Designed miniproteins, single chains, continued (5). Designs and how they scored, part 72

Each design is a single chain, and the fold is of that chain. pLDDT is the mean over its residues in the fold that is shown.

## One batch from the design tools (miniprotein)

Design m18655
Fold by ESMFold2-Fast:
Structure m18655 (fold): chain A 63 residues (1-63)
Amino acid sequence: SPLAEEARELYRKALELASKGDFLGAAELARRAAELYEQAGDDQTAENLRKGAELLEEAAKKA
């Protein structure tokens, strides 16, 4: 699915941002990837990415 391919690229970029300490940027891209996975019918991956984004947002608050 083209949507799943776009979601995968956004998730890859989110991991890159997180590795550089940009937790808020990573969370934003993870949430966008989740939206695309949900549109592609992968609700489980979308839910997992939203939970990951919440953890990234909490990490940013503790920095």
Scores: mean pLDDT 86

Design m18656
Fold by ESMFold2-Fast:
Structure m18656 (fold): chain A 58 residues (1-58)
Amino acid sequence: SLDEAIAFLKENGFEVPEENQDKVKELLELSKGSLDTIKELLEHDDKVREKFGITKIN
């Protein structure tokens, strides 16, 4: 679910602003619900993070 995806990303060092939560739905659709795939994309590509409005927490 969307809430589970957002919680997973926060646990893995990503911040998802409320206004960008709908963009996480697009990531879920593209990944067929694979949270590991979403994490891999966000870890390795700054442009993907920027496109979906997700920030890496330092």
Scores: mean pLDDT 78

Design m18657
Fold by ESMFold2-Fast:
Structure m18657 (fold): chain A 88 residues (1-88)
Amino acid sequence: SLVKAAEEAVEYAKKAEAEKDEKKRKEYLEKAEKLAKELEERVKELSEEIHRLVAEGKPEEARRLFEERLPAAVLMLKKGAEAVAEAR
C-alpha cells in the first residue's frame, strides 16, 4: 500500500530526528530514503500504466487511474519526501 509505505517513511524519519546515536540516526534515515524512493518508483509506474492504457484505446480505465489513484499516490510521495527532507 502506498499509504503504508508513506506512513513507514514518516515514522523512520521521525525516529531519525529523535535518535541521539548518530549510527542509528543514519540507519533510520536510510530506511526512510529507501521508502521514499520506492514511492517515487510506484508513482512513475502508475503514470506509465495510465499512458499505456491510453495507447491501448482504454481511455475510461486510464481516466479512473488518473482521477482515483494518481492524486493519492502523488500525495503519499510528497508526505514521504517532505518527512525525509525535514529529518536531514
Scores: mean pLDDT 81

Design m18658
Fold by ESMFold2-Fast:
Structure m18658 (fold): chain A 74 residues (1-74)
Amino acid sequence: PPEFEALRAEARATLEALLASRDLSRWEEKRQTLADLIARIRELLARHPSPEMQALLDEVQAGAAEVEARYEAA
């Protein structure tokens, strides 16, 4: 669905920006942004189950864990 491609692009751009950044300020806002993305992917996956949507969910969850690990290391 077009919703998948738009969400995938948004999620990847968000993760890329967060992983590239060394700015760990406003971590609550960044964490909320990642949580919202995961929720949106889960909602779309529930409506349109697909291996591609599951792969995106796995990718974003892994990326979110990496961002959180960087925050803990700081």
Scores: mean pLDDT 77

Design m18659
Fold by ESMFold2-Fast:
Structure m18659 (fold): chain A 61 residues (1-61)
Amino acid sequence: MLELREKGLKLGREGYEAYEKKKYKEAIELFRKAAEYFEKAGDYETAEKVLEKAKEVEKKL
């Protein structure tokens, strides 16, 4: 579980970096992957929040 959460955190950071660079499509893909890892780790609350961020970024496309 710890390794899965660590991968989720790394992907989430990469998503934020892409978002700051206005690479919205890349940010969405990274946030969706981060959420998958949080779900696998049993962290459903964080996964849901990350998916909401991805949906918010989609509105900028």
Scores: mean pLDDT 83

Design m18660
Fold by ESMFold2-Fast:
Structure m18660 (fold): chain A 58 residues (1-58)
Amino acid sequence: MVERGREILREKLGPLTAPGSEKGLPASQLRNLTVEQLEKLFGLTKEEAEAVKAYLDA
């Protein structure tokens, strides 16, 4: 697993995807997103979106 993807997920996606969700992270929803959708929805760079996608796909 890519540690950078995990850190980006927690720092940038956590606040945007309800980090307080005790029901668990919407991992299935995030896995269905493309790199392009991650960039648009969360304001990630291409490299950050690719790192997150690699982490979720691992």
Scores: mean pLDDT 64

Design m18661
Fold by ESMFold2-Fast:
Structure m18661 (fold): chain A 65 residues (1-65)
Amino acid sequence: DDVLERTEAVFREVIELARKKGDKKEEERAKRMLALARRAHEAGNLDLVEEILRVGEEELKRLKK
């Protein structure tokens, strides 16, 4: 599995849930984290992509409550 694909899938859900809740700050933060993950992947820093994925998974769990 491509760790970037998993990260993008998680952050797409975070962005969508933040939009539905009207939380513009959370939406913008999630967009910035996704951009950082893409840059990290381009640089070959897979450890950073995995760390960002972990953050996204925690945020997704919080938003689904």
Scores: mean pLDDT 84

Design m18662
Fold by ESMFold2-Fast:
Structure m18662 (fold): chain A 73 residues (1-73)
Amino acid sequence: SYEELLKEGIREGEKLGLDPELVEAFVNAALALEAGDNKKAAEYLLKVAELLEKMGKKELAEKTREEAKKLAA
């Protein structure tokens, strides 16, 4: 199920020292894309971008925002 996939993603991310909120947003974006919900995927990608920017990953954050804008258009 989607809920099981999300929990597994968060658990694996924690083992790698990743922020659980970042992993959750990323997995939710991927699941929304698979469901064909481009608007929802864009919302989650914008959250991923905000978290990446807070982590100092400004270039990745900007690229993620560009992809989100394409999905929302």
Scores: mean pLDDT 77

Design m18663
Fold by ESMFold2-Fast:
Structure m18663 (fold): chain A 94 residues (1-94)
Amino acid sequence: SMEKKREEKIREILRKMVEKMANKQGGAAEYVEMLAEIARLLGEPELAEFLLEAYENGGGEEEEKELEEKYGELLKKIEEKLEEVVEEFKKELE
């Protein structure tokens, strides 16, 4: 199904993030781009644009509050998926 294909693509991106974090590779810009791609895959292109614009503008308290208020639930969902991938990655290293 299309939903399973989107979920698998999200897991691929999250796995790349975890691998880069574990190896102390990548930068803030690269992680923001990965989060934006995940947002697009979740059907939230507005969140993707917001993340990229907030990063380009250097961030701020107003942008952070707007992000939490409008997209806090989606960000939490992404964080929960990231935790799942971290646990799977740890098991593969055993």
Scores: mean pLDDT 76

Design m18664
Fold by ESMFold2-Fast:
Formats: sequence, structure tokens, C-alpha cells
Structure m18664 (fold): chain A 81 residues (1-81)
Amino acid sequence: MSDLEKAKKLLLEGIAAAGQGDYDKAIKLFEEAAEYARKAGNEDLAKSAEHAKKGVEALKAGDWEAAEKHFRLAEEHLKKA
């Protein structure tokens, strides 16, 4: 499996974990996705994963405004990836 394929798989698994309310698992998966995205040379995919992680961290803190902002940035970077 390529670093790019691994990054995409981890990002999707992180989104699924977040949707199930497993925020700690989602954070770890997004962190790993960003690492593999950088190894693949895809900076937009890495930034998407990092913003998704920050969004989930904000949800855990009860900061809905910060969560919405980070998820929007994650989507914008994913469209460029």
C-alpha cells in the first residue's frame, strides 16, 4: 500500500470514528493520516487531516465554534488534495 493510499484510508477511518463519537480514536487516526500524507508529498491532504484532528479536539472541549471552523478548513484542503 502506498503512503498516499494509507493516508486516505486513515482519514476515512478517522471520519468514521468521529461520526461514532469515538473522538480519541479519530484524533489518533487523523494524526497518522497527516504523517502518511506528508510522506506522500500531499500537503493539502496533511492539512485536511490536521484540521479534522483540531475539529475533534474542539468537540471534546465543547467548543462548537472552533470545531465548525476547523472542519470547514479540513473540507477546503481535502478538495485541493
Scores: mean pLDDT 89

Design m18665
Fold by ESMFold2-Fast:
Parts: sequence; structure tokens; C-alpha cells
Structure m18665 (fold): chain A 71 residues (1-71)
Amino acid sequence: KLEEILDVDKDGKVSMEDFEKFIKMVEEKKLDPNSNLLEAFKFADKNKDGKLDEEEKEELKEAVEKVIKEK
């Protein structure tokens, strides 16, 4: 699930800080091919062009906010 994948520091909570760290890792190309973060990236890549544009990043941010509000 995206919630578990975006929990970068593994503290059991997804925060906006975790989302920002995830985006930074994607931009810096530090994602391991076998990591759950790469799976989150592929899930967010709606047009499947291999990158997250500004619209896709906003969609992820909204999804993370909804998950946080549920908790």
C-alpha cells in the first residue's frame, strides 16, 4: 500500500515530511530497483513515462493527506 511505502523512516506513520523525503529520493535517483519506494513511484506515474510531473506529485500529496486524516 502507498501508506506503507511512503513511510520512509519506518516509524509506522505517514507524514507530509515522509512524502517530501520520498519525492526527494525520486528526484535524486536514489531509489533501489527492488525498493517499495520504486513501486510507489511506478504507481504514481499515471502516464507511465518514467517520471513524476507536477500534477502526479500533487495527486500523491492529496492521497497521502487523505491517509493521514484517516489516522
Scores: mean pLDDT 59

Design m18666
Fold by ESMFold2-Fast:
Structure m18666 (fold): chain A 92 residues (1-92)
Amino acid sequence: GELALEAARLALEAGLEAVKSAETQEELNLGIAAALLGIGGEFNARLGRPVEAARDALSGAQLALRAARSEEARRLAREGLRLAEEALREHG
């Protein structure tokens, strides 16, 4: 459960960093979507739904990585992806 929660928080942070550096409407929309998926993932983790949390976090981190202009946004998104994939492996 901890890995999915951490991944969701990283997806949220990556999404917010992507929003801060956004120069296009597409980047802004992707960053917002990533942040919302991070929030949803955290809620699913707290409700004892680690698979749903990890899936939300994975999707969020992927969108944040696509929007990322800064090294910080990319770092957060890649770490979120790594933890989300690890969480999904624990439940497969």
Scores: mean pLDDT 89

Design m18667
Fold by ESMFold2-Fast:
Structure m18667 (fold): chain A 102 residues (1-102)
Amino acid sequence: SKGLEALRKGDYEAAVKAFEEELKKDPNNAEAQLNLGRAYFRQGKFEEAKEYFLKALELDPNNLEAVKNAFWFGAVLVGIGKTEMGRELIDKALESNPELEA
């Protein structure tokens, strides 16, 4: 994927563009929404990142990778003082897969 290659290279602008083009073709692509959230997070655009992580979980709550990413990024947000935003992501991830706490 062009978007994933851009993410790995640290080209977050190119990653955002690639995943936005993917979403224009399929707005319900949970993987593209997850990766767009990751790209925004790496740019420090935490509110946009949260929005796309939540959309990914809503579309595919059984996607363990999306659940793990939302939980991880939520924990990072709590760690940097964005507690309310981080808790929202953690709570949604646990709602989607309660066994993460087991």
Scores: mean pLDDT 82

Design m18668
Fold by ESMFold2-Fast:
Structure m18668 (fold): chain A 78 residues (1-78)
Amino acid sequence: SMKEELEKKLLEDVENTKKYLKELAKNPSEESLKILEEALKQAEAALELAKKAKASEEVIKKLEELIEEVKKLLEELK
């Protein structure tokens, strides 16, 4: 179904974003901090939308994992 295809793409996008942000954090800068802060805001908004849309537990869990990872990266870069 279209929903299953969208959820699969979302899971792939989350994993790719997580990898990108981890790489970004290896070379900390003012720009990378702003990108991480914006990514956190977007991930939290995506989680709220996923919950409202009653997305799969896998999607919700992956978004929660992304949020925790971004929070840890932000704490390490301060």
Scores: mean pLDDT 81

Design m18669
Fold by ESMFold2-Fast:
Structure m18669 (fold): chain A 65 residues (1-65)
Amino acid sequence: SLKASGLAAQGAAAVLRRHPDVPEVSLELTPEQEARYAALTPDQLDEIAALFEEKVRRLRKAREG
């Protein structure tokens, strides 16, 4: 579950970086990308999820100011 959540968060983060106003992406990874993410440890995936959560928190604060 945590690994799947980490991969989903990574995909969403890529969308936000490329098109913050108009997200248009395929959530389907290439075989190379899938192999790369599968090689990551749970700790590395957790780090990616934490960074994504921090970015979302910053966006919320910016929109309120």
Scores: mean pLDDT 60

Design m18670
Fold by ESMFold2-Fast:
Structure m18670 (fold): chain A 93 residues (1-93)
Amino acid sequence: AEEAARALAEAGAALAKALGDAGMPTSGTAAALLAIGAAFDILRGASPEEAVRAAEAAARGGRELAERSGDEAAIAAAEALAEAARRAAEAAR
């Protein structure tokens, strides 16, 4: 649980940095908050269904923000966040 939460938070921070570097700092903050929210749900002992929904929401939100940026580094960071979210969802089931 803690490892999955840490991976989500780290991936979210990386996406936030990439979006900020691309000139979208507000979108970066939104991406970080989505990832932190998913990590917090895992750490607080949310149900598997809640943890999976939070992780999937973080992955989708991150992808949407990265695609709007058109920045390759942000898109790569969003893919890393989606992978961290997928692993967290598998660990919650």
Scores: mean pLDDT 80

Design m18671
Fold by ESMFold2-Fast:
Structure m18671 (fold): chain A 55 residues (1-55)
Amino acid sequence: GELEELAERSGLSVRQVADGVAAVKAGLFTAEDLARFAEISLELAREIEELAKRL
């Protein structure tokens, strides 16, 4: 699924990607906050943000 693919691409666990989606959906993190906190690329953080908007 999309969570598994983002986890594989980012080096995060599926659980960490799911937590990131939840944090963005709750308005706690921006994509830029995710990129900095999780030490992933801004492009991947933006894909997580886009997924959060669809779920």
Scores: mean pLDDT 83

Design m18672
Fold by ESMFold2-Fast:
Structure m18672 (fold): chain A 110 residues (1-110)
Amino acid sequence: SELLKLESESEALNDFRKVLVEKLEKGVSKEELEKLAKILEKHLEKLEKEGSTFPKNDINMLTLLLGIIYKELEKYELAKKYYQKILDDPEASEEFKEIAKKELEELEKK
């Protein structure tokens, strides 16, 4: 319980991002990533429609993951859309907003 409270969401998400990126470089095809993105989009849409009862933090995590996947697919406008969605959410944690902001800053350099 106390160990989980000491772990930063930002650190856990950055580690997840690094693992995802490394896996993508080592053998996940862009076609498989596009299929994954489509599955996650449908899941996110369903959760948002049902989602007066679903934890907002989980919705924001899936939104962030979609942004990262679209960035790796070089679909930068879609990646920006999902990062901006987190920044526009008043209920999003400061850690999710900071990650989304950093990812947007990286995309603006491309």
Scores: mean pLDDT 69

Design m18673
Fold by ESMFold2-Fast:
Structure m18673 (fold): chain A 55 residues (1-55)
Amino acid sequence: MERRARAAVEALESPDPVIRAVAMHDLRISEAEMRAILAMSREEQIAAIKEILAR
């Protein structure tokens, strides 16, 4: 789970808008949720993504 969560955070931080869009779609999160996650600390981002992946 940790490695998958880290990879997802890195995809959401990508400068490529296509990579970000694909990551958001795969996680089934909105742009507002993405912005909220990116405003968190790295530890909080990983915890949030782990919760999303466990849905």
Scores: mean pLDDT 78

Design m18674
Fold by ESMFold2-Fast:
Structure m18674 (fold): chain A 70 residues (1-70)
Amino acid sequence: DERLAEAVALARELLAERGPSVDAIHAAIYEASARYGVPAARIAEALLREGVITPEVVEHMRRVEAMRAA
């Protein structure tokens, strides 16, 4: 999906700007998710495959998504 690629690109740009803190990583993913309508967990999975983030970030995004769906 082209939207996923754009969301991942935005998240990477925001991370490069704000640094690698947990808060900056979460904020970047949530902003990209909101802008492109792509689930935060999906963006986090793509960033993990690129080696940009850790598995713990993906787990956090999946938990937040599950809580919102409940």
Scores: mean pLDDT 78

Design m18675
Fold by ESMFold2-Fast:
Structure m18675 (fold): chain A 83 residues (1-83)
Amino acid sequence: MLTKEEIEEIKKKLEEELKELEKLYEEGKISEEVYELAKELAELSLEQAENQDKEKAKKAAEELKKRKEELSEKYGEEIQKIE
């Protein structure tokens, strides 16, 4: 399991990624749906790092993957911008 210090480093990286996502959304480069998906994917990365239950994390990842595939059909260009 990750230490508290390793989790804090992940949180700092997440804060920077969220700032980039906010900028893309404010500039109109990504839609609200893509911005919300990107935030949930970033939050899932932190949950996977903190969570001892790998099966629960896998289920959450599968749900977000399905949502990403659905949004990629409508907003493929925007999904590429958040990767």
Scores: mean pLDDT 73

Design m18676
Fold by ESMFold2-Fast:
Structure m18676 (fold): chain A 60 residues (1-60)
Amino acid sequence: SKELEKIAEEAQEIYLKLSEENREKVQKKATELQEDPSLSPEEQVKKILEILKEELEKEE
């Protein structure tokens, strides 16, 4: 959906602002969320964005 594309775009922007170490942490968590069959694709993307925002705040 167009909404999911916008969330993914924001997630990519945050991801590029993170340190290499924090990018690896987010990638690992994102993989775990992608493998969770109880979560819809929309819920997975939203949770990934939340994790990205949390890691960005830790770098500030």
Scores: mean pLDDT 78

Design m18677
Fold by ESMFold2-Fast:
Structure m18677 (fold): chain A 66 residues (1-66)
Amino acid sequence: MTPEALRAAAELVGAGKTPEQIREELVKLGVDPETAERLADILQALKDEYGPEAAVAFLRRLAEKQ
């Protein structure tokens, strides 16, 4: 997964997009469907437990680490 895909996912989460919309955008950026679906599921779990800001922070840190 590329830093640009992670940044795009962070923007979509921050904009309140659904897991389906996040998956579609990641696939468009060249992420395989299985990885995109797994990431969308993890982001939904993080949003559920810690809120959307925590999910955005998680994605931004992953992009920064690469």
Scores: mean pLDDT 77

Design m18678
Fold by ESMFold2-Fast:
Structure m18678 (fold): chain A 56 residues (1-56)
Amino acid sequence: EKTELKKKLVELAENEDYDGISELLSKQDKELREELSKFLVEYSKKLRKGEKVEIE
């Protein structure tokens, strides 16, 4: 189920549904929420690298 939650987080992030991300994370226990938050941060780093190309 962790893989399904990670897929859902990516889907919500791609749709810019930050409220949905917050709700999904708040429903998880502390350990799983920390793991999913860490995953989301790594995903966000990759998105930021893509955005830097728009600057130069």
Scores: mean pLDDT 69

Design m18679
Fold by ESMFold2-Fast:
Structure m18679 (fold): chain A 84 residues (1-84)
Amino acid sequence: EELARALAEAARALAEKALELAKKALEKAEGEALARAIAAAILAAGALLLAEEALKTGDLEKAVEALREAERALELAEEALKLA
């Protein structure tokens, strides 16, 4: 159970960071950068919801999924900022 909590907490932190970076990218992004920023924001929001559910239920599978989505969201947000 401790592993699920640790992964869910990590996923939540990464998702929050990804969402913040995506919001910054959305303020100045155009074209491809805008598309990536929107995708990053959607994935980050989804990862955050999954992470919060995993924290409440201790579901390891949801914690792993949340972490995976949070990592992808962060990657897209960073790419969007580089292009913006």
Scores: mean pLDDT 84

Design m18680
Fold by ESMFold2-Fast:
Structure m18680 (fold): chain A 86 residues (1-86)
Amino acid sequence: SLEEAFERALEAAARAAKAAENSEELSLAIAAALLAAGAQFEALVLKRYEEAARDAEAAAEAAERAGDEELAEAMREAAEAARRAA
């Protein structure tokens, strides 16, 4: 479901933050978490699915640049779920 996809994305971001070995990795994990939380609010509260998908894609790009493919995949799944809800 849409809710479960964003829940998984936020859990993945929390794991990335806990696994961070330096301030740069932590900053990227926090940036992804903030983008995902904003996207969750946009999708679940505001029903702005297209905007939520865009923010989740931005979170995926941040995760990919950080080298965290698992986090990037979770964010892309959230973006796809938001697009299907639109």
Scores: mean pLDDT 82

Design m18682
Fold by ESMFold2-Fast:
Structure m18682 (fold): chain A 68 residues (1-68)
Amino acid sequence: PSLAELVPDEAALTRIAGVGPELARKLVEHFGSPVAAVKAVLERPDEVPGVGPETRRAVMQGLAALSA
């Protein structure tokens, strides 16, 4: 499955462990889409305010769980 299938909307981001509704909304507002937000967190976590190694790890683990 592609990222667009795993995170088709803002609500799908909250299914990722460690991502709450507030963070999901902020990421979509900041990057324009859930897919763009996930890509930014995975590829450039240091350029996303408030996203560190823990959040990146949670997103990666959550995506793996959704695709399993």
Scores: mean pLDDT 72

Design m18683
Fold by ESMFold2-Fast:
Structure m18683 (fold): chain A 73 residues (1-73)
Amino acid sequence: SAEEALEKAKEYAKKAGEAVEKGDAETAIRYAQLAREYAQKALELGADADTRGAALSALGEANRLIKEAEKLK
C-alpha cells in the first residue's frame, strides 16, 4: 500500500540521516536511494491528496539526503 511504502521511505531516510551524521557517504547514499525508491512507489500508489503530498515530501527529503551524502565524498 502507499502507507507501507511511506513508512519504508521514512525508515530508510532516518538510516540515511544517521549515516550522514557518521560521515559514511557510501551507506548514506545507499539508504537515501532506498528512501527515494519507496517514496516514488508511495506517490504512484497514492489515491488521495494527503497521501500524495506526504509522498512528495518524502521524495524531497530523500533527494536532499542523497545530495548531502554526495558532499561527504
Scores: mean pLDDT 83

Design m18684
Fold by ESMFold2-Fast:
Structure m18684 (fold): chain A 68 residues (1-68)
Amino acid sequence: KKEAEEYLQKGRDLLAQGKYDEAIENFKKAIELDPKNAQAHLELSRAYAAAGKFAEAARWGKIAEDLK
């Protein structure tokens, strides 16, 4: 979980910089380390939406809701 939180923080920092593809990659790594982390799935969904990838955003957002 500690490593997953580090990837979540990196993803958030990258999103703030407009580096959406790099943010997506870091959120995916957070999910690999903690697959049931609803927050990580929600943040991946938001990163896809910011990148204009709305189909992916909807898919990951639904997974996040199903984990709550």
Scores: mean pLDDT 83

Design m18685
Fold by ESMFold2-Fast:
Structure m18685 (fold): chain A 62 residues (1-62)
Amino acid sequence: SAEEIGQELAEEAKKMLNDGKSIEEIEEIMRKKLEELAKEGYTDDEIELITAYVLQALNDLT
């Protein structure tokens, strides 16, 4: 589900930040992943939900 993907990408983003990647690098990686999900047929609403999970995770760590 979009919620499960959002949670998985949020955890991946947290790991990247803990591993020393910059917020800018993480945002670029996540942008590319979201573009790929959109190409795979995820709706705009699903992409927005996934994005919200990632942004919340990054905001909580900064």
Scores: mean pLDDT 81

Design m18686
Fold by ESMFold2-Fast:
Order: structure tokens, then C-alpha cells, then sequence
Structure m18686 (fold): chain A 55 residues (1-55)
């Protein structure tokens, strides 16, 4: 489901940010910011664009 995909992307984003040297607080804040986006904006293209911008 889309909710499961969003949750999985959030987990992967957190892991990637931590691996890239972000602090746990910074990584958590970025994932939390992602998860506050309106669900209508979270189509596949939007998710990819957001993840690219989050770096």
C-alpha cells in the first residue's frame, strides 16, 4: 500500500542519512518533515523529488 511504501521510504531515508554522517536528531527531523507532506503530494515522482531535495 502507499502508506507502507511511505513508511519504508522513511526508514530507508533515515538509514541513508545516518550512513552519510547525519546525526540521529538531524536524520529524524528530515524523515519527520517528509512524513508531514500532504498525502496527495506523495505520488512516486513527488517522493523521488523530495528525497533528492532532502540531501
Amino acid sequence: SMEDEIAEIGRRMLAALLAAGASEEEARAKVEQFLTLPIEELDRAGLEAYLAAAD
Scores: mean pLDDT 67

Design m18687
Fold by ESMFold2-Fast:
Structure m18687 (fold): chain A 64 residues (1-64)
Amino acid sequence: SLQDRQQQLRDQSRRLGVLASRLGNDRAGALAGRSGVLARNSHSDDDLQQAQRLLDQSQRLLRR
């Protein structure tokens, strides 16, 4: 469901935000935070796709 996907993205956003904070990666943390806000306030599949793209960007920064 939409709600299940929102919750999954919010949980991933929170986890990546914590990791970014521990690593001192402000950009990755900001992207994860924005993804979490967008997932929480999402009303469409496009919003969820944008939230996922922000998480993917955050994760790439943390892997480099």
Scores: mean pLDDT 85

Design m18688
Fold by ESMFold2-Fast:
Structure m18688 (fold): chain A 91 residues (1-91)
Amino acid sequence: MKEEVERQLKEIRELIDELEKLLASGNLTPEQMEEFAERARELGLDHVAELFRKAAEYLKSGTPEAQEKARELVERAIMLLRFYEIALETE
């Protein structure tokens, strides 16, 4: 149990760090969003995975606002990941 929690915490922290760096880079791709969605799903974080899938769909649409909408969804995903990180640390 503790080893599984420590593994999940490490993976969540790595996701947060990667996403923060990605947002700072300014360029999001559908492929990146799909990879993050799969990683979140493997962690059992279905709500986070759904945000990444929606971000990928916006980016695939090719609309002028797609990058901004995808960034908003990624920011929401980071907030949820931070919530899960805190929850796991307090149990």
Scores: mean pLDDT 82

Design m18689
Fold by ESMFold2-Fast:
Structure m18689 (fold): chain A 68 residues (1-68)
Amino acid sequence: SDEDNIEFAETLIAYLREEAKKSDEELKKVYEETVKRLEEAIKNKASMEEIIRIVEEGAKEIEKLKKE
């Protein structure tokens, strides 16, 4: 449901904000951008699939910044 999707996204936002606080400047920007995308997804009542996609894309960007 939209309500369950919002709760899931809000939980992810809280987690990502905590990770951003522990991160260097480059990683912090990726976490903060992912949070902004999740906040926009909540506003637009995005599907669970879209919420997961946003998180996966953020995770891949973090992976690229660390070295494969």
Scores: mean pLDDT 82

Design m18690
Fold by ESMFold2-Fast:
Structure m18690 (fold): chain A 99 residues (1-99)
Amino acid sequence: YKEKILKLIDEIIADKEKAAAKHAAAGNTEAVKLMQTAIATLKEVREEIKKTKDDTEIMFLMQQLYLSYQRGAAESKDPEVAALMKEHAAKIKELIKEL
């Protein structure tokens, strides 16, 4: 199941990199910076998950990501950013149910 978690994180990173490229092309520097910061955080979480053998720690990290994305979706003024955060939150929530 750890492989499924890492795959989901990699998919979320790829989605954010694609969004960052789109916003960069549009000159939206703030959105690009927000996406790059989120990508850096996800890469750190990915390495922690890869390193740990504690399922409780993995569950905690995934739950924290879910809550972070839920807040991001509610607070984002950009409808595309809000929709992306909501989609990522939903994917994380479904995976947590399988753990």
Scores: mean pLDDT 80

Design m18691
Fold by ESMFold2-Fast:
Structure m18691 (fold): chain A 96 residues (1-96)
Amino acid sequence: MLSDEEALAEAVRIAAAVALTLAKKGLVEEAAAFLEEFLKKAEAIAPDSPAVAELLAVLAQVYAQLGDLERAREYAERALAIDPENALAQEVLAAL
């Protein structure tokens, strides 16, 4: 049985995999747009969940790849505000 939080965490993992695959193929702007639309829905379900923090961290990584370093920093800082132990958000900020 999946709780709403467990279901959201699985959805975020799948969304991240899709977005990172798009970014790897050069569709970085489409990856960012896809994740931002999913973020709106995820925040409506569980705004302060570790799943939302992970989604914000993936958005930070995608924006860093796009060259939007300011937006990458903003998303990484938002992820760490929810989950200070989020490894991806820490890695993105360290690389900026």
Scores: mean pLDDT 84

